# Designs tried in a protein design run: designed miniproteins, single chains, continued (5). Part 36

Each design is a single chain, and the fold is of that chain. pLDDT is the mean over its residues in the fold that is shown.

## One batch from the design tools (miniprotein)

Design m17237
Fold by ESMFold2-Fast:
Structure m17237 (fold): chain A 76 residues (1-76)
Amino acid sequence: SSREEKLRELRRRLLEAGVRLGVLLVKLGTLKLVASKAPEEEKAELEKEAKETEEEARRAEEEVRRLERELRELEG
């Protein structure tokens, strides 16, 4: 039965995607915090990186939700 192998692969992918999302959210929060304390010369660059990180986090969240849905469907 390949179902058990597919479930294992989906759980592994969900774990990896979830960890990536977590790292991106911590990075985003840290960038926003540092930008709020940074001199004006550094602020624009930090805000740009925060925006890029926010877009990456949004895509990572979409992947997590998709994998959770696939896992639920396969689990029955």
Scores: mean pLDDT 88

Design m17238
Fold by ESMFold2-Fast:
Structure m17238 (fold): chain A 64 residues (1-64)
Amino acid sequence: APLSDEEIDAAAAEVAIAVVVAVAKRTGNYEEAIEEIRRIGERYGIEELAEEAIEELRAEAEAA
């Protein structure tokens, strides 16, 4: 059977978060990235995953 719409939406949202993280690390725009990740997490019901990504970016910003 093919993937469910829920599985596809979750996978797409996870990819979107990964892209935002990668762009933030490249550009140094951590604050804008954190806002966008939080929005994605809320919209797709993956807030726990979004918070993990936000913690990663906060650690990167502190280390930079």
Scores: mean pLDDT 80

Design m17239
Fold by ESMFold2-Fast:
Structure m17239 (fold): chain A 85 residues (1-85)
Amino acid sequence: MLEKKKEEIKRREEEFERRFEREVEELERRLAAARAELAGAPAEEQRRKLLELEVEIGVRLIELGVERVALRNEMRRELKRLEEE
């Protein structure tokens, strides 16, 4: 029973990590696509638009990082509780 619960915690962590990696990759692709699309625009417009997008992406990455840390802390507490039994 204890071993099955530990496996479930590990699976949930691995599933979250895969989702996190996919979301990070999507944000990185979005930034790369915007840079490519803006390549023909005036330098001032490129800088402004890229900065706005980088701020938006940065906020999302921070949110994902906070969620990741919170989930890891929660799973660590749950796992420790199971090990103390």
Scores: mean pLDDT 78

Design m17240
Fold by ESMFold2-Fast:
Structure m17240 (fold): chain A 97 residues (1-97)
Amino acid sequence: SVDELIEIGYQTAEQLEAVGQQAKALGDNETATRIEAHAGVLVLTAAMGKHMNLSEEELKKLFRRQLENLKRIAAEIKNAQISAQVEAIAREFEQKL
């Protein structure tokens, strides 16, 4: 359902924000900012689904686009632990779409 997709979007954003905080704690402010920016995009996409009456198909299309961006960012992260956590979140997100 659309409501389930909205919840998945918010949950995925929250998981990314936690990883962003870990990157920040390690002194990697650039990686933290990139992860937090993508968490923000997921929150905005979920909010659009809720407030603009997007169809399930439209919301899934937007989330699949954000998923591809997440996979790209994970591949560019130099810290192996942070990269692995973003990749794990991206895989879980993909399975729920």
Scores: mean pLDDT 88

Design m17241
Fold by ESMFold2-Fast:
Structure m17241 (fold): chain A 70 residues (1-70)
Amino acid sequence: GLGAAEEMAGGARLMAEGAEPVGGEENGRKALEASVAHGGSREDAERLIEEGRESEVAKGALTAGAQLGG
């Protein structure tokens, strides 16, 4: 619905305002909840969240570099 477009616009504005931490944080929270729900240890889930967040940040940087022609 129309709410989805508004949510995406909000996310884009947050990214333009200095970072995309909201994406990494949201993804990390979902990973933690999924790992706990599957009976995984919270400590292992936290390590995976840190790895996932780092990967998303690196991917964002690579995408920005490609967009700028670097």
Scores: mean pLDDT 53

Design m17242
Fold by ESMFold2-Fast:
Structure m17242 (fold): chain A 85 residues (1-85)
Amino acid sequence: SKDEVLELLESALDTIKRLLQQVKNGGDEKRALGATLGVLLSVLSTLQVHDPELAKKALDILNKSENTVEGLLKSAQEILELAKS
């Protein structure tokens, strides 16, 4: 359902925000980036089953994203706003 998609995206955003905070506190940036990409791949896989059109748009947004935890967080926020409309 739409509510399940929104809960998935909000949960992913919370995880990525925690990873960004770990980087800001001197954590391993490459490790945090890898974890962020893993979260977003899981989101895309779920969206392909539940909302294939949103999954396609999400992939386009992520392909244009800056390859950093902060850049991927911004792209994930854009995907959530798109899902709300």
Scores: mean pLDDT 87

Design m17243
Fold by ESMFold2-Fast:
Structure m17243 (fold): chain A 85 residues (1-85)
Amino acid sequence: SGMAELARALAELMTEAAVEEGFDPEEARALAEAVARRLEAMDPELALRRLVEGLRALIPELSPALAERARELAARAEAALAELR
């Protein structure tokens, strides 16, 4: 499903961002996966809107490579949101 793929991509991005900030990789992965699972449990339209907003807010705080991945993920989430309308 599209939401599961977006949630997985978010978890990978969040894990890498947290590790760059000095978090333990195992703890970073566990926290990122918990956030992703909560996103999957939400109403799809609300989840996609919050994913786009959260990624756009996070982009200025990320390294250039992670910021680019966040922009690509936000574009994918926005496209999925448009298909629900």
Scores: mean pLDDT 85

Design m17244
Fold by ESMFold2-Fast:
Structure m17244 (fold): chain A 119 residues (1-119)
Amino acid sequence: SLDLSNLSPEEAVEKLRELISTIEDPEVKKLLEEFLDKVIDYIHKNKLSEKESRTVLQLVNKFLELTKQYLNGEISLEQVAGLIHLELHIEQANGKISESTMLKLLEFFSELLKKLELA
């Protein structure tokens, strides 16, 4: 798995873009690129701290890892949803992201999961 914990937000974004570039399905790749752009836009528009931005990007990385496991037939989309929901609540409970950031990420992940199910 990709470790983003010691990277700047800008470096983390570059690594996530590289990871998405390895997705072979062009429809899935496009959905993941659009999703990452939406998350980056949220970070900038809401002026998230560097610390909160890193946590958000680590959650995106975890989601991409789970999505790859789904694409390889290792887990279901329901398992992806359950695991990312758990990670979001853990990071919010630990004070690493705000409740408003957690809720917005839940919306973004839920929308993306619905699109992945249709792809």
Scores: mean pLDDT 86

Design m17245
Fold by ESMFold2-Fast:
Structure m17245 (fold): chain A 65 residues (1-65)
Amino acid sequence: SLVDQLRTLARQAETLSPEEAIELLKQEGERLLSETTDPQKREQIRSALDTMIARYRELLEEQAR
């Protein structure tokens, strides 16, 4: 399911550095979006990716402090 794919992606990202996690999320996110034609599912993917990427960007900002 889409939820399982997003959960797997989130767990994989947690094993990486914040920079690597952002790159993984962007790359796999583009792949998931390219494979998804349903507008509602595309919105769900974008929302989940935006939330996850924002979290890792915040971690990068904290490291710069």
Scores: mean pLDDT 83

Design m17246
Fold by ESMFold2-Fast:
Structure m17246 (fold): chain A 59 residues (1-59)
Amino acid sequence: TDEILKIVSELLGVSPVKIDDNFFKLGGNLNLRVLFGERLEKEFGVYIPIYERFRMTTP
């Protein structure tokens, strides 16, 4: 969604971000993946386990 792309862009300081961009390739590291999951929990009210936060960048 547009909201998810905006969150990724804000965390990485990169704009624009495309749907096909890999979070890890954009310079995401372990800390940023954890923060990304926390941001999603805050915005969507969904709990995301740490292991799922890593898989969101891969099939």
Scores: mean pLDDT 56

Design m17247
Fold by ESMFold2-Fast:
Formats: structure tokens, C-alpha cells, sequence
Structure m17247 (fold): chain A 90 residues (1-90)
């Protein structure tokens, strides 16, 4: 439903705001923690909606975030994945 999609988008925007704040504060570990939680949420949503490509995207990005040490790159990876995911929800 449109209401469910709006709620998912709101939760993702809040996660991105939290990641940006952690990056601004130099807290790479906190940025990574929030990013991994957001990507796990995306995977669960994708699986619930039977969006196999979106679920694979979330898993792939999660692995990339786990290997990343640059907080700005962590933010970029999550932002790009969220935008792709939003397109897959349409």
C-alpha cells in the first residue's frame, strides 16, 4: 500500500539522518552499525514483498559496508542503495 511505502521511506530517511550525524561526529563504528541495521531492514522488507533483486542488493551492500573503513563511503553506499530500493518499490 502507499501508506506502507511512505512509512518504509520515512524509516530509511531517519536512518540516513542518523548515519550522516555519526559521520559528522567522526564515529565510524556508529555509522557502520546504523548502516548495517538499515540494510538488514531493507533485506527483510524485500523478502516480505518477494523482491529478490532488492534482497540481493541489500545483502551485497551489507557486505560492502562491513568491509568499508571510510565513513563517507559508508554513507554513500547506503544512500545509493536506498535510492535504488525506492525505485524497486514502485
Amino acid sequence: SDEEVELIELLLEKALEAIRKAVEEGDTEKAKEIALQALEFLREVAEKKNLSEAAELARKTKAEVEAETDPEEILKLVEETVEKFKEMLK
Scores: mean pLDDT 85

Design m17248
Fold by ESMFold2-Fast:
Structure m17248 (fold): chain A 70 residues (1-70)
Amino acid sequence: SLFEKVAELAENKKPEEMFKEVVKLAQEALKKGDTTLAEKLKEIIQEAAKKYPDDEEKAKEYLIEKLKEL
């Protein structure tokens, strides 16, 4: 599930790696025809980067929070 994947990312990934994995999830969703999920994941990534441009750890925390809401 997406929640299980988010938990894995939260525990084991650095902020940069977390962003890369979420981008990968968005690409995989798009390949499966889930455009709604792909767009939502892209929006979350963009919002995290915009809100915390100089704080990678807070950006990661924001990503985790928003992904858990899915």
Scores: mean pLDDT 77

Design m17249
Fold by ESMFold2-Fast:
Structure m17249 (fold): chain A 106 residues (1-106)
Amino acid sequence: SAAAERERLRRALLGLARGVAAIDVRVELKKKGLEELGEEVAEMIFKGASLEEIKKYIEEKLKEDPELAKEVIEIVERSWREGVDFAIAFLSAVFRLPEEVLREAL
């Protein structure tokens, strides 16, 4: 059914987006000297934690430095957007599906 196909596409998109975003977060936080936090946040992303849960975790870990917390959250949000964009472009190219069909599956 169309609903079952949409659900399969959504799972593939989310899995790929999470993988790409997690790698990017690890790389970007390591550059800032926050390697341990980067590994923890990447694990949360891989396990499918919500953006809200990740933001709360970062704010608590960096409560003594709110400006750094804001920068890290911006990295996470940007990495998630880039992961989604990559997943859509990749799956569109591999399966020869319009990007619009993949965006609607999310």
Scores: mean pLDDT 89

Design m17250
Fold by ESMFold2-Fast:
Structure m17250 (fold): chain A 113 residues (1-113)
Amino acid sequence: SVDDVIARLLARYPILAEAPEAELRRLATSLMKPYPSLGAIYALSVAQMEGKEDYFIRLSVLLSTPTKENLPEIRELFEKIFPLLPKKYQELFEKGSFDMDGFLALLRALLSL
């Protein structure tokens, strides 16, 4: 159930206890889908990566409603985040344009739930 996923998330990633219940439920629901949202990737990355959470928050917000006007900021945030990823995951992004399958591969590698 969604509540079971929330319990597992809180046990694995204590930082998520600071999030509102509605956001935790939204995250858990996203993780139960075949294609998890960038919000789920962000939350897991925050739990595992210290000191760069603000870049992931901003990127997640911009990617939920991409426009021509915010595309340069999206690119800048990707350039700041990209070196923080393990080399294996950097290679997944270098093989093409922004690819959801690449993000899903990264998310599955981060998900040991």
Scores: mean pLDDT 59

Design m17251
Fold by ESMFold2-Fast:
Structure m17251 (fold): chain A 89 residues (1-89)
Amino acid sequence: THKPGPSVPHPLVPYLIDNKNLILASKEINIAFSLTENPEVKEHILKALKSILKGKKKSAIKNLQTALKLTDNPLVKLHLQKAISYLKK
């Protein structure tokens, strides 16, 4: 549902706004989540997003790598790999 709000790029998480690589990683993760139908892959993607929210990049990378190993979809793999690359910078 659409809610009215100020014209702010990312009002959800302050730490994501301060780091362009976290913003780019989050976009790639959201694309991978929308493309996958595998519930285990979705669970690990959600764990990665929660880890990013808490500033735990290493934990986020680990969960994304697990999701990458669990998925057979090459497009999901591509977007997960891009997200991992952004988080490793």
Scores: mean pLDDT 76

Design m17252
Fold by ESMFold2-Fast:
Structure m17252 (fold): chain A 100 residues (1-100)
Amino acid sequence: SEKAKKEIEELYKKYSEKIKKAKNIEEIEKIFEEFVREASRIVLEYLEDVLRAVGVVLRLIGLLLDFRLALKKAKNLEEAKEIALKALDEAKEIVLEALE
């Protein structure tokens, strides 16, 4: 699990930087979708319990759907970045908790 925790921390750092540099709301949505895909890959690779792994991936998909709804309410790029960084934090915690 130590390798998986390192991978998710590095992924979080990389995608946090990408969100901060994003030029528009569409780019932010794409960046977060890519993060959820990569985080799901880490979960599926490192969790031996397949039912638990699927459950975690479903939680990440739920977060992605909630994120998309929140993003539609964003009034500007700055607010969209704040929504995305919060969603990124929540996704990271879901994965780290699962890797305990």
Scores: mean pLDDT 89

Design m17253
Fold by ESMFold2-Fast:
Structure m17253 (fold): chain A 107 residues (1-107)
Amino acid sequence: MAAEEAIRGSEKGVRGSQLALLNSLMENNERGTSGAGDAYGGSLKALDEARKDPSNGEGSTRGAEEGVRGAQNMVRNSRRENSSLGQMGGQMALRGSREALDGSRRI
């Protein structure tokens, strides 16, 4: 259950950060691209670690924490730039990363 939540949250974090990253690249938004990249990397790490060892949440927790930080920076930057797609992707990444973090901590 906890490992499944970590995987599901991480997959959602990856999807949200990919959407935000694609939007930031199309808009030539360097600050949005940086935050989305961090969220994407953190979410991928959380997903990879949760799949490799479902009984050990340490690695997936660390990846999810990185995902949360990246997503928070992305949402903050998207609000400043009035990017609705960046905000939507950032909120999805943040929600997924938080779900991954909660699941990982319960392992």
Scores: mean pLDDT 72

Design m17254
Fold by ESMFold2-Fast:
Structure m17254 (fold): chain A 62 residues (1-62)
Amino acid sequence: SEELKKAKEKIEKAKKLFKELPSDVYDPNRTPMGDLVNEKLKKELGISQSELDRIVEEVNRQ
């Protein structure tokens, strides 16, 4: 569906941003910068906290 294509685009952009970050910042349980990054992605991509959480989980599993 159209919605799935839009969601995949947002996920791809989010993954790219996470991959550009140092591992320490990428792991939010280690530094407050992780929270800052999540806030930035949520705002820039226009996604909800739940959607962002799923993206982060998927990236972390990779």
Scores: mean pLDDT 60

Design m17255
Fold by ESMFold2-Fast:
Structure m17255 (fold): chain A 81 residues (1-81)
Amino acid sequence: SLEQAAADAKAALTPEIVKGAVEDARSGTREGQLGAMGFAVVASVAGDKETAAEIYRALAESARKQGDPDAPRLEKRAEEL
């Protein structure tokens, strides 16, 4: 079921995977940012709003340091979760 798939996805977001996603978000690489964004979307859809917000916050910090115009949008997404 969709509900079971969401539960399975949330269970797959272990502390180690979340830590890796946050580190990837902060790396400043495009590959790291895309990977972290993917995990943030999965966490959000699975209902793990705290994990999604943590990853979006890390992405926003990285974007701000790089002068990326998407930084305010990422900050807002983290705040709305």
Scores: mean pLDDT 80

Design m17256
Fold by ESMFold2-Fast:
Structure m17256 (fold): chain A 97 residues (1-97)
Amino acid sequence: LLEQMPDHFRANILAKEAGDKAGEEAAIELAEAFLFIALARSYKEQGKEELAKKFLELAKEELEEAKELLEKTKNPEVAELLKKAIEELEERIKELE
């Protein structure tokens, strides 16, 4: 009935409820990576290639940190949501390259 929350937002809420600190932190890293992708896209559209590359690289760094935290995530529902958010991020990174 309501607009669906992003997978990483739902993962963060469920991780907090489950006491899964790794899952909670992974969701935060993914939120930062999505922000950096949005900035990279915006700068690329403006012809600011160096800024676009900088934010794309920051998004990749946050993505790798999120993948490491996913390995430490205990709750299986949180892990599944994080995995979906990671797959979405990887696709957006490929589109920007």
Scores: mean pLDDT 84

Design m17257
Fold by ESMFold2-Fast:
Structure m17257 (fold): chain A 102 residues (1-102)
Amino acid sequence: AVRVALRADGPPEAVAAAVRVLLEGARDLLLAEGATLVVLAPRETVAEVGRLVRAAGAEAGVAVEVRGEDADLPAAEMPLERLDDAEAARLLVEALIAEARA
C-alpha cells in the first residue's frame, strides 16, 4: 500500500490546517492510490496532532496515521508556512506518491 509520509514540527492547529490544505488539493489522488497519509509529530504534540488530523482525515474519507517523529518511516518535511495553496499541496502529494511507488 502507498504511504504518503510527512514530518510536521509546529503547533497542532497549524499542522491540522496544513493537512486540511493537503486533503483539499489531493484527496482524489490519495483515494485513487488507496494511500494512507502518515503524519509524524514531536512527542509533546503527537496526541493533539493525532486528534485533529484524524478528524480531518475522517471528514475527507482518507486513511490517516499519526505517529511520533522517531517512527521508522522515511518522511518528507511538511512546509507548514507554504501549505496555504491547494495546488502546491497537490504537487507535493503527486511527488510523494511517485517516490513511494518507485
Scores: mean pLDDT 79

Design m17258
Fold by ESMFold2-Fast:
Structure m17258 (fold): chain A 77 residues (1-77)
Amino acid sequence: SLKEEGEKVAKELEKLSEQHPEIADEMRRAVEALRKHPDDPRVVALGYGAVEAMKNGDLQGARRLARAIVEEAEKLE
């Protein structure tokens, strides 16, 4: 289900963020947003993007995507 995908993405992003203390605050907020809205397709898609950016060492891209996750989640509240 989309909810299971969202929860999986949140867990993966949290794990990857442990390796990058310089963006830990932004990543923590994105993980919290993903966990609140694991069934929103836009939030989950942005989460996959953030995970991919982290895996590729694109920390600037990961930071932008983390902010986008929080912004999309705010629209749902």
Scores: mean pLDDT 84

Design m17259
Fold by ESMFold2-Fast:
Structure m17259 (fold): chain A 80 residues (1-80)
Amino acid sequence: GAVTEAEEAGDKAVKLIEEGDVDGAQEAISKAVQLAVEAGDPKLAIKILEDALSTAKKVGNTDLAEALQNALDTLREVVL
């Protein structure tokens, strides 16, 4: 279902972050957010983004973590 597709896109973003593919990671996150919103679950989009951000921090990609933090902040403002 749509929830599973959003989660899979989030997992893919995590892997791309570990590989250093910034563009791929951002595209996967964008798709995950869109899928979750289309499914009527914007809170799921926030959770997926939080997980990706945590992973970016764990692998030490500060630039990616900052980009993900900005995306999360923007999404929270729209959802609230």
Scores: mean pLDDT 79

Design m17260
Fold by ESMFold2-Fast:
Structure m17260 (fold): chain A 87 residues (1-87)
Amino acid sequence: SRPPTLEELEELRRLLEELIEAIRAGAPKSVLQALVDRILAVLSRHLSPEHVAALRAEFEALLEDREALLRHATTMAQLVAKEIEEL
């Protein structure tokens, strides 16, 4: 694994913000799944395959609970924003 680039962090922030808005708008699970897949694709550029697999399993579980997914996405967006600020 390597640290994420600024470009990767900014893309993650945008995708997480899109996911949050999609959840709030009541988008179908297929739209949420597509956004999760895009988030995992960005993460796969700097994380190990094992770490990506663990995150995928976590997101798959969260897709069954929109409120939990919203809380998780919000927390991740805040952490990504902090990483960008500290760069």
Scores: mean pLDDT 87

Design m17261
Fold by ESMFold2-Fast:
Structure m17261 (fold): chain A 68 residues (1-68)
Amino acid sequence: SMADMGALLAAIHAELVANPGWSREQALALARARADAFAERHNLSDEEKAFLYRGAELVVRHVEARRA
């Protein structure tokens, strides 16, 4: 489960890095959509969902900070 969450966050990071033209809103929307699909597919608890959403937001922030 944790390894699967890590793989998802890495995949989100890769998608954001591959698409430097996306706005912050688009990046957040993608991260949330990917996180929502993962949470539904793996029937995550509310605590696990909170962890995943925080991780996704952190990935977006790190990629945006690196862009300028």
Scores: mean pLDDT 81

Design m17262
Fold by ESMFold2-Fast:
Structure m17262 (fold): chain A 65 residues (1-65)
Amino acid sequence: SELLKEVIEKLERAAKLLGVDVTIRAKGNEVEVTLSNITPEQLDILKDIAKNLEKETGVKIKLKV
C-alpha cells in the first residue's frame, strides 16, 4: 500500500529528527514501532505524530517501549 509506505517513511524521518532509534515493522495493514532509550518528551512527540498519521491514513500504529 502507498499509504503504508508513506506512514513508514514519515515515522522514520520523525525518529531521525528526534535522534531516537526505532525498529519499524509492517504487519498487514498495521505498523509496529519498537523504541529504546527514549525520553518522555520524545515519546510524547512520537505519539502525537502516530495519532495524526492513524487519523489521516487509517493505518494502525503500535508504539512499543
Scores: mean pLDDT 83

Design m17263
Fold by ESMFold2-Fast:
Structure m17263 (fold): chain A 96 residues (1-96)
Amino acid sequence: MEGIRREAERLVEEARRAEEEGDLRKAGEKYAEAAFNYVLAGDYEEALELAERAVELLGEDDAFANLALAFAADAAGDKEKAREAAKKAMDVILKK
């Protein structure tokens, strides 16, 4: 678990640098990856905040960002947010 949390921290730092450089896609992808790692580490509140940031940067219809948000929200106990994010991710995946 400690290694996963450290990796999440590294991904957040990479995401912040990408934002500073204007690479919003890279930043969003790194925040989403960090959110998955924080869920696995048991840091659900941190995971939820980062997943929400990933959706902001990648767009409301991004499948990867919405999967990260669904996973983090479900782990944090926010059932409505998890359901809505999962629906958005599935809609993108199923629409080809």
Scores: mean pLDDT 84

Design m17264
Fold by ESMFold2-Fast:
Structure m17264 (fold): chain A 63 residues (1-63)
Amino acid sequence: SLPSGTYVITTKPGIDLATGKIYEVGETLELENPRRIGEGIVQATDKATGAPLLLSEDGIEPA
């Protein structure tokens, strides 16, 4: 139960599921519908691109 909004990647890179693009530590992402899917993973949509992302649950923080 994570809110949609702006998040910072703090400890581990995120991955775009459509392209395999890596989002680095220190990057800011606007996430839609972030959801815990288990195993410490959050799935969300990048609002800017519409791409599905995989993020580490302990590697992101609300901005």
Scores: mean pLDDT 78

Design m17265
Fold by ESMFold2-Fast:
Structure m17265 (fold): chain A 82 residues (1-82)
Amino acid sequence: SAAEVAALMARMDALEAQFDAAVAARDLDRADAILLEIQALTAEIMALHKAGKVSKEEMREAILREASLTVKYLLLWLEQRL
């Protein structure tokens, strides 16, 4: 259980780094694809919390990370909208 949460958080760390690189490159398509993977990981963490296998703090952290990245994506999307 703890190992599953640690693996999901490690995947989120890797995806966040890839997302930040995509945003720096202004690559909306790549950022969108990575954000969808992050959203899927957040959903897995939320399901694990509902099953009593992840703390409220871990779930909150995952949700806040996804929200922060979503804001970065939307700002890039707005900048590129003509």
Scores: mean pLDDT 85

Design m17266
Fold by ESMFold2-Fast:
Structure m17266 (fold): chain A 63 residues (1-63)
Amino acid sequence: MVEAIREALRAAGLPENIEVHVQDGVVGLTGSVPSEEARQKAVEIARSIPGVKRVLDGISVVG
C-alpha cells in the first residue's frame, strides 16, 4: 500500500518530499506542496488506492 501510494503521487507529478505512513488502512500524509490544489490532489490520490479507509492530511502548503 505505501509503495502504491508513493508511485501514484510520483506519477501525478507531486513532490518526493511527501511522506506516506499507513496503519490498518489509515494513511498519514506529511510534507510540503506548492499549492492548495497539489495538497487536495495528494489526498484524493491516496483515497483512490485499494484498501485505504481514511486519509489524514498533514501536508503544508508553501510558496
Scores: mean pLDDT 80

Design m17267
Fold by ESMFold2-Fast:
Structure m17267 (fold): chain A 95 residues (1-95)
Amino acid sequence: MAEVVSKKTKKIGDTTYITIELLADSGKRFTLYLKLEKDKAYAWLYLDGLPVIQITYDKKTNKLTVTLLDDSPDALALVPYLEELVKEEVKEYDK
């Protein structure tokens, strides 16, 4: 699991960009970037400036796809937490 350390939101046209800093139970810090579009949401988890997880969420079908870009056990352990976090952010900002 992880905790949200900071959250920044920026809206450009019909797209919402969210930057979330996460502190994992391991003590590692991750940055989650979200791009919320009308029909889809995209998220990228970064560790030390490198992307480790990519998430695509289809708002019409509620289908979430996770792609592991790194074989890190620490990143893999965050997947269930990130799935729920992405869905919650979509629910809040999908206007």
Scores: mean pLDDT 81

Design m17268
Fold by ESMFold2-Fast:
Structure m17268 (fold): chain A 66 residues (1-66)
Amino acid sequence: MGMTFIAPTSINLDALVAYIKEHGEAPITVQLVPSIEEAYRVAKRFSGKVYILDEDANVLEELELE
């Protein structure tokens, strides 16, 4: 299973790309959402390792989903 990164649309895209290059392992999915609250709601639609990031690409939550 791949890795999924969920972040608000207000995220610093340069910080997100840097984080994914350093920590991401393909296949990678990126899901942008209008709010952090929406990020927690959509996380359950994914499987494997899911990261919820804030606007500065700080990890708010790290989930292992089956």
Scores: mean pLDDT 78

Design m17269
Fold by ESMFold2-Fast:
Structure m17269 (fold): chain A 73 residues (1-73)
Amino acid sequence: VDEARRAMREAVRLLKEAGHDETAETLALVVNSMIAQGRTEDAAKLSRQVANLVREGRYDEAVELVRRAAEEL
């Protein structure tokens, strides 16, 4: 749980720094929902994937990944 929350905070920070505030808020909601459902490994994996895409400058892919994850809630 702590690892998933830490990964989420890092991904949210990176998205906000890149100017994607709405996507950052959506990611936080999705990840917190996953944690509440006991899907802690999925929450951590999603957060790390989003953070990596943002670090690589692949912003459109990061936004799309968050959008698709939100649709699965």
Scores: mean pLDDT 84

Design m17270
Fold by ESMFold2-Fast:
Structure m17270 (fold): chain A 90 residues (1-90)
Amino acid sequence: MTLAEEFARIQERALANPEDLVPATIRASGPTPEELARQALEKGDELAEKYKDHPITAEAYRLLGRSAAQAALDNPAVRSFEIELRPPPP
């Protein structure tokens, strides 16, 4: 399954269970793509553990961290990112 497919599935689950979605922001910056990727994965895992009682939110943060890490490694000119998990519009 691709990251895009995993995001689509999480979005569908969030739309079905909006009460499980806890909004927060993942921010990271670093001097190298490898450091940025490491921070992205660590922040995603940290937020997933923090929100473990909200399974859709936890899975979304793990996926956001993985996606940001992959983007950093694929685009070495990127030195920072900010990704916000938002509830779907009503």
Scores: mean pLDDT 74

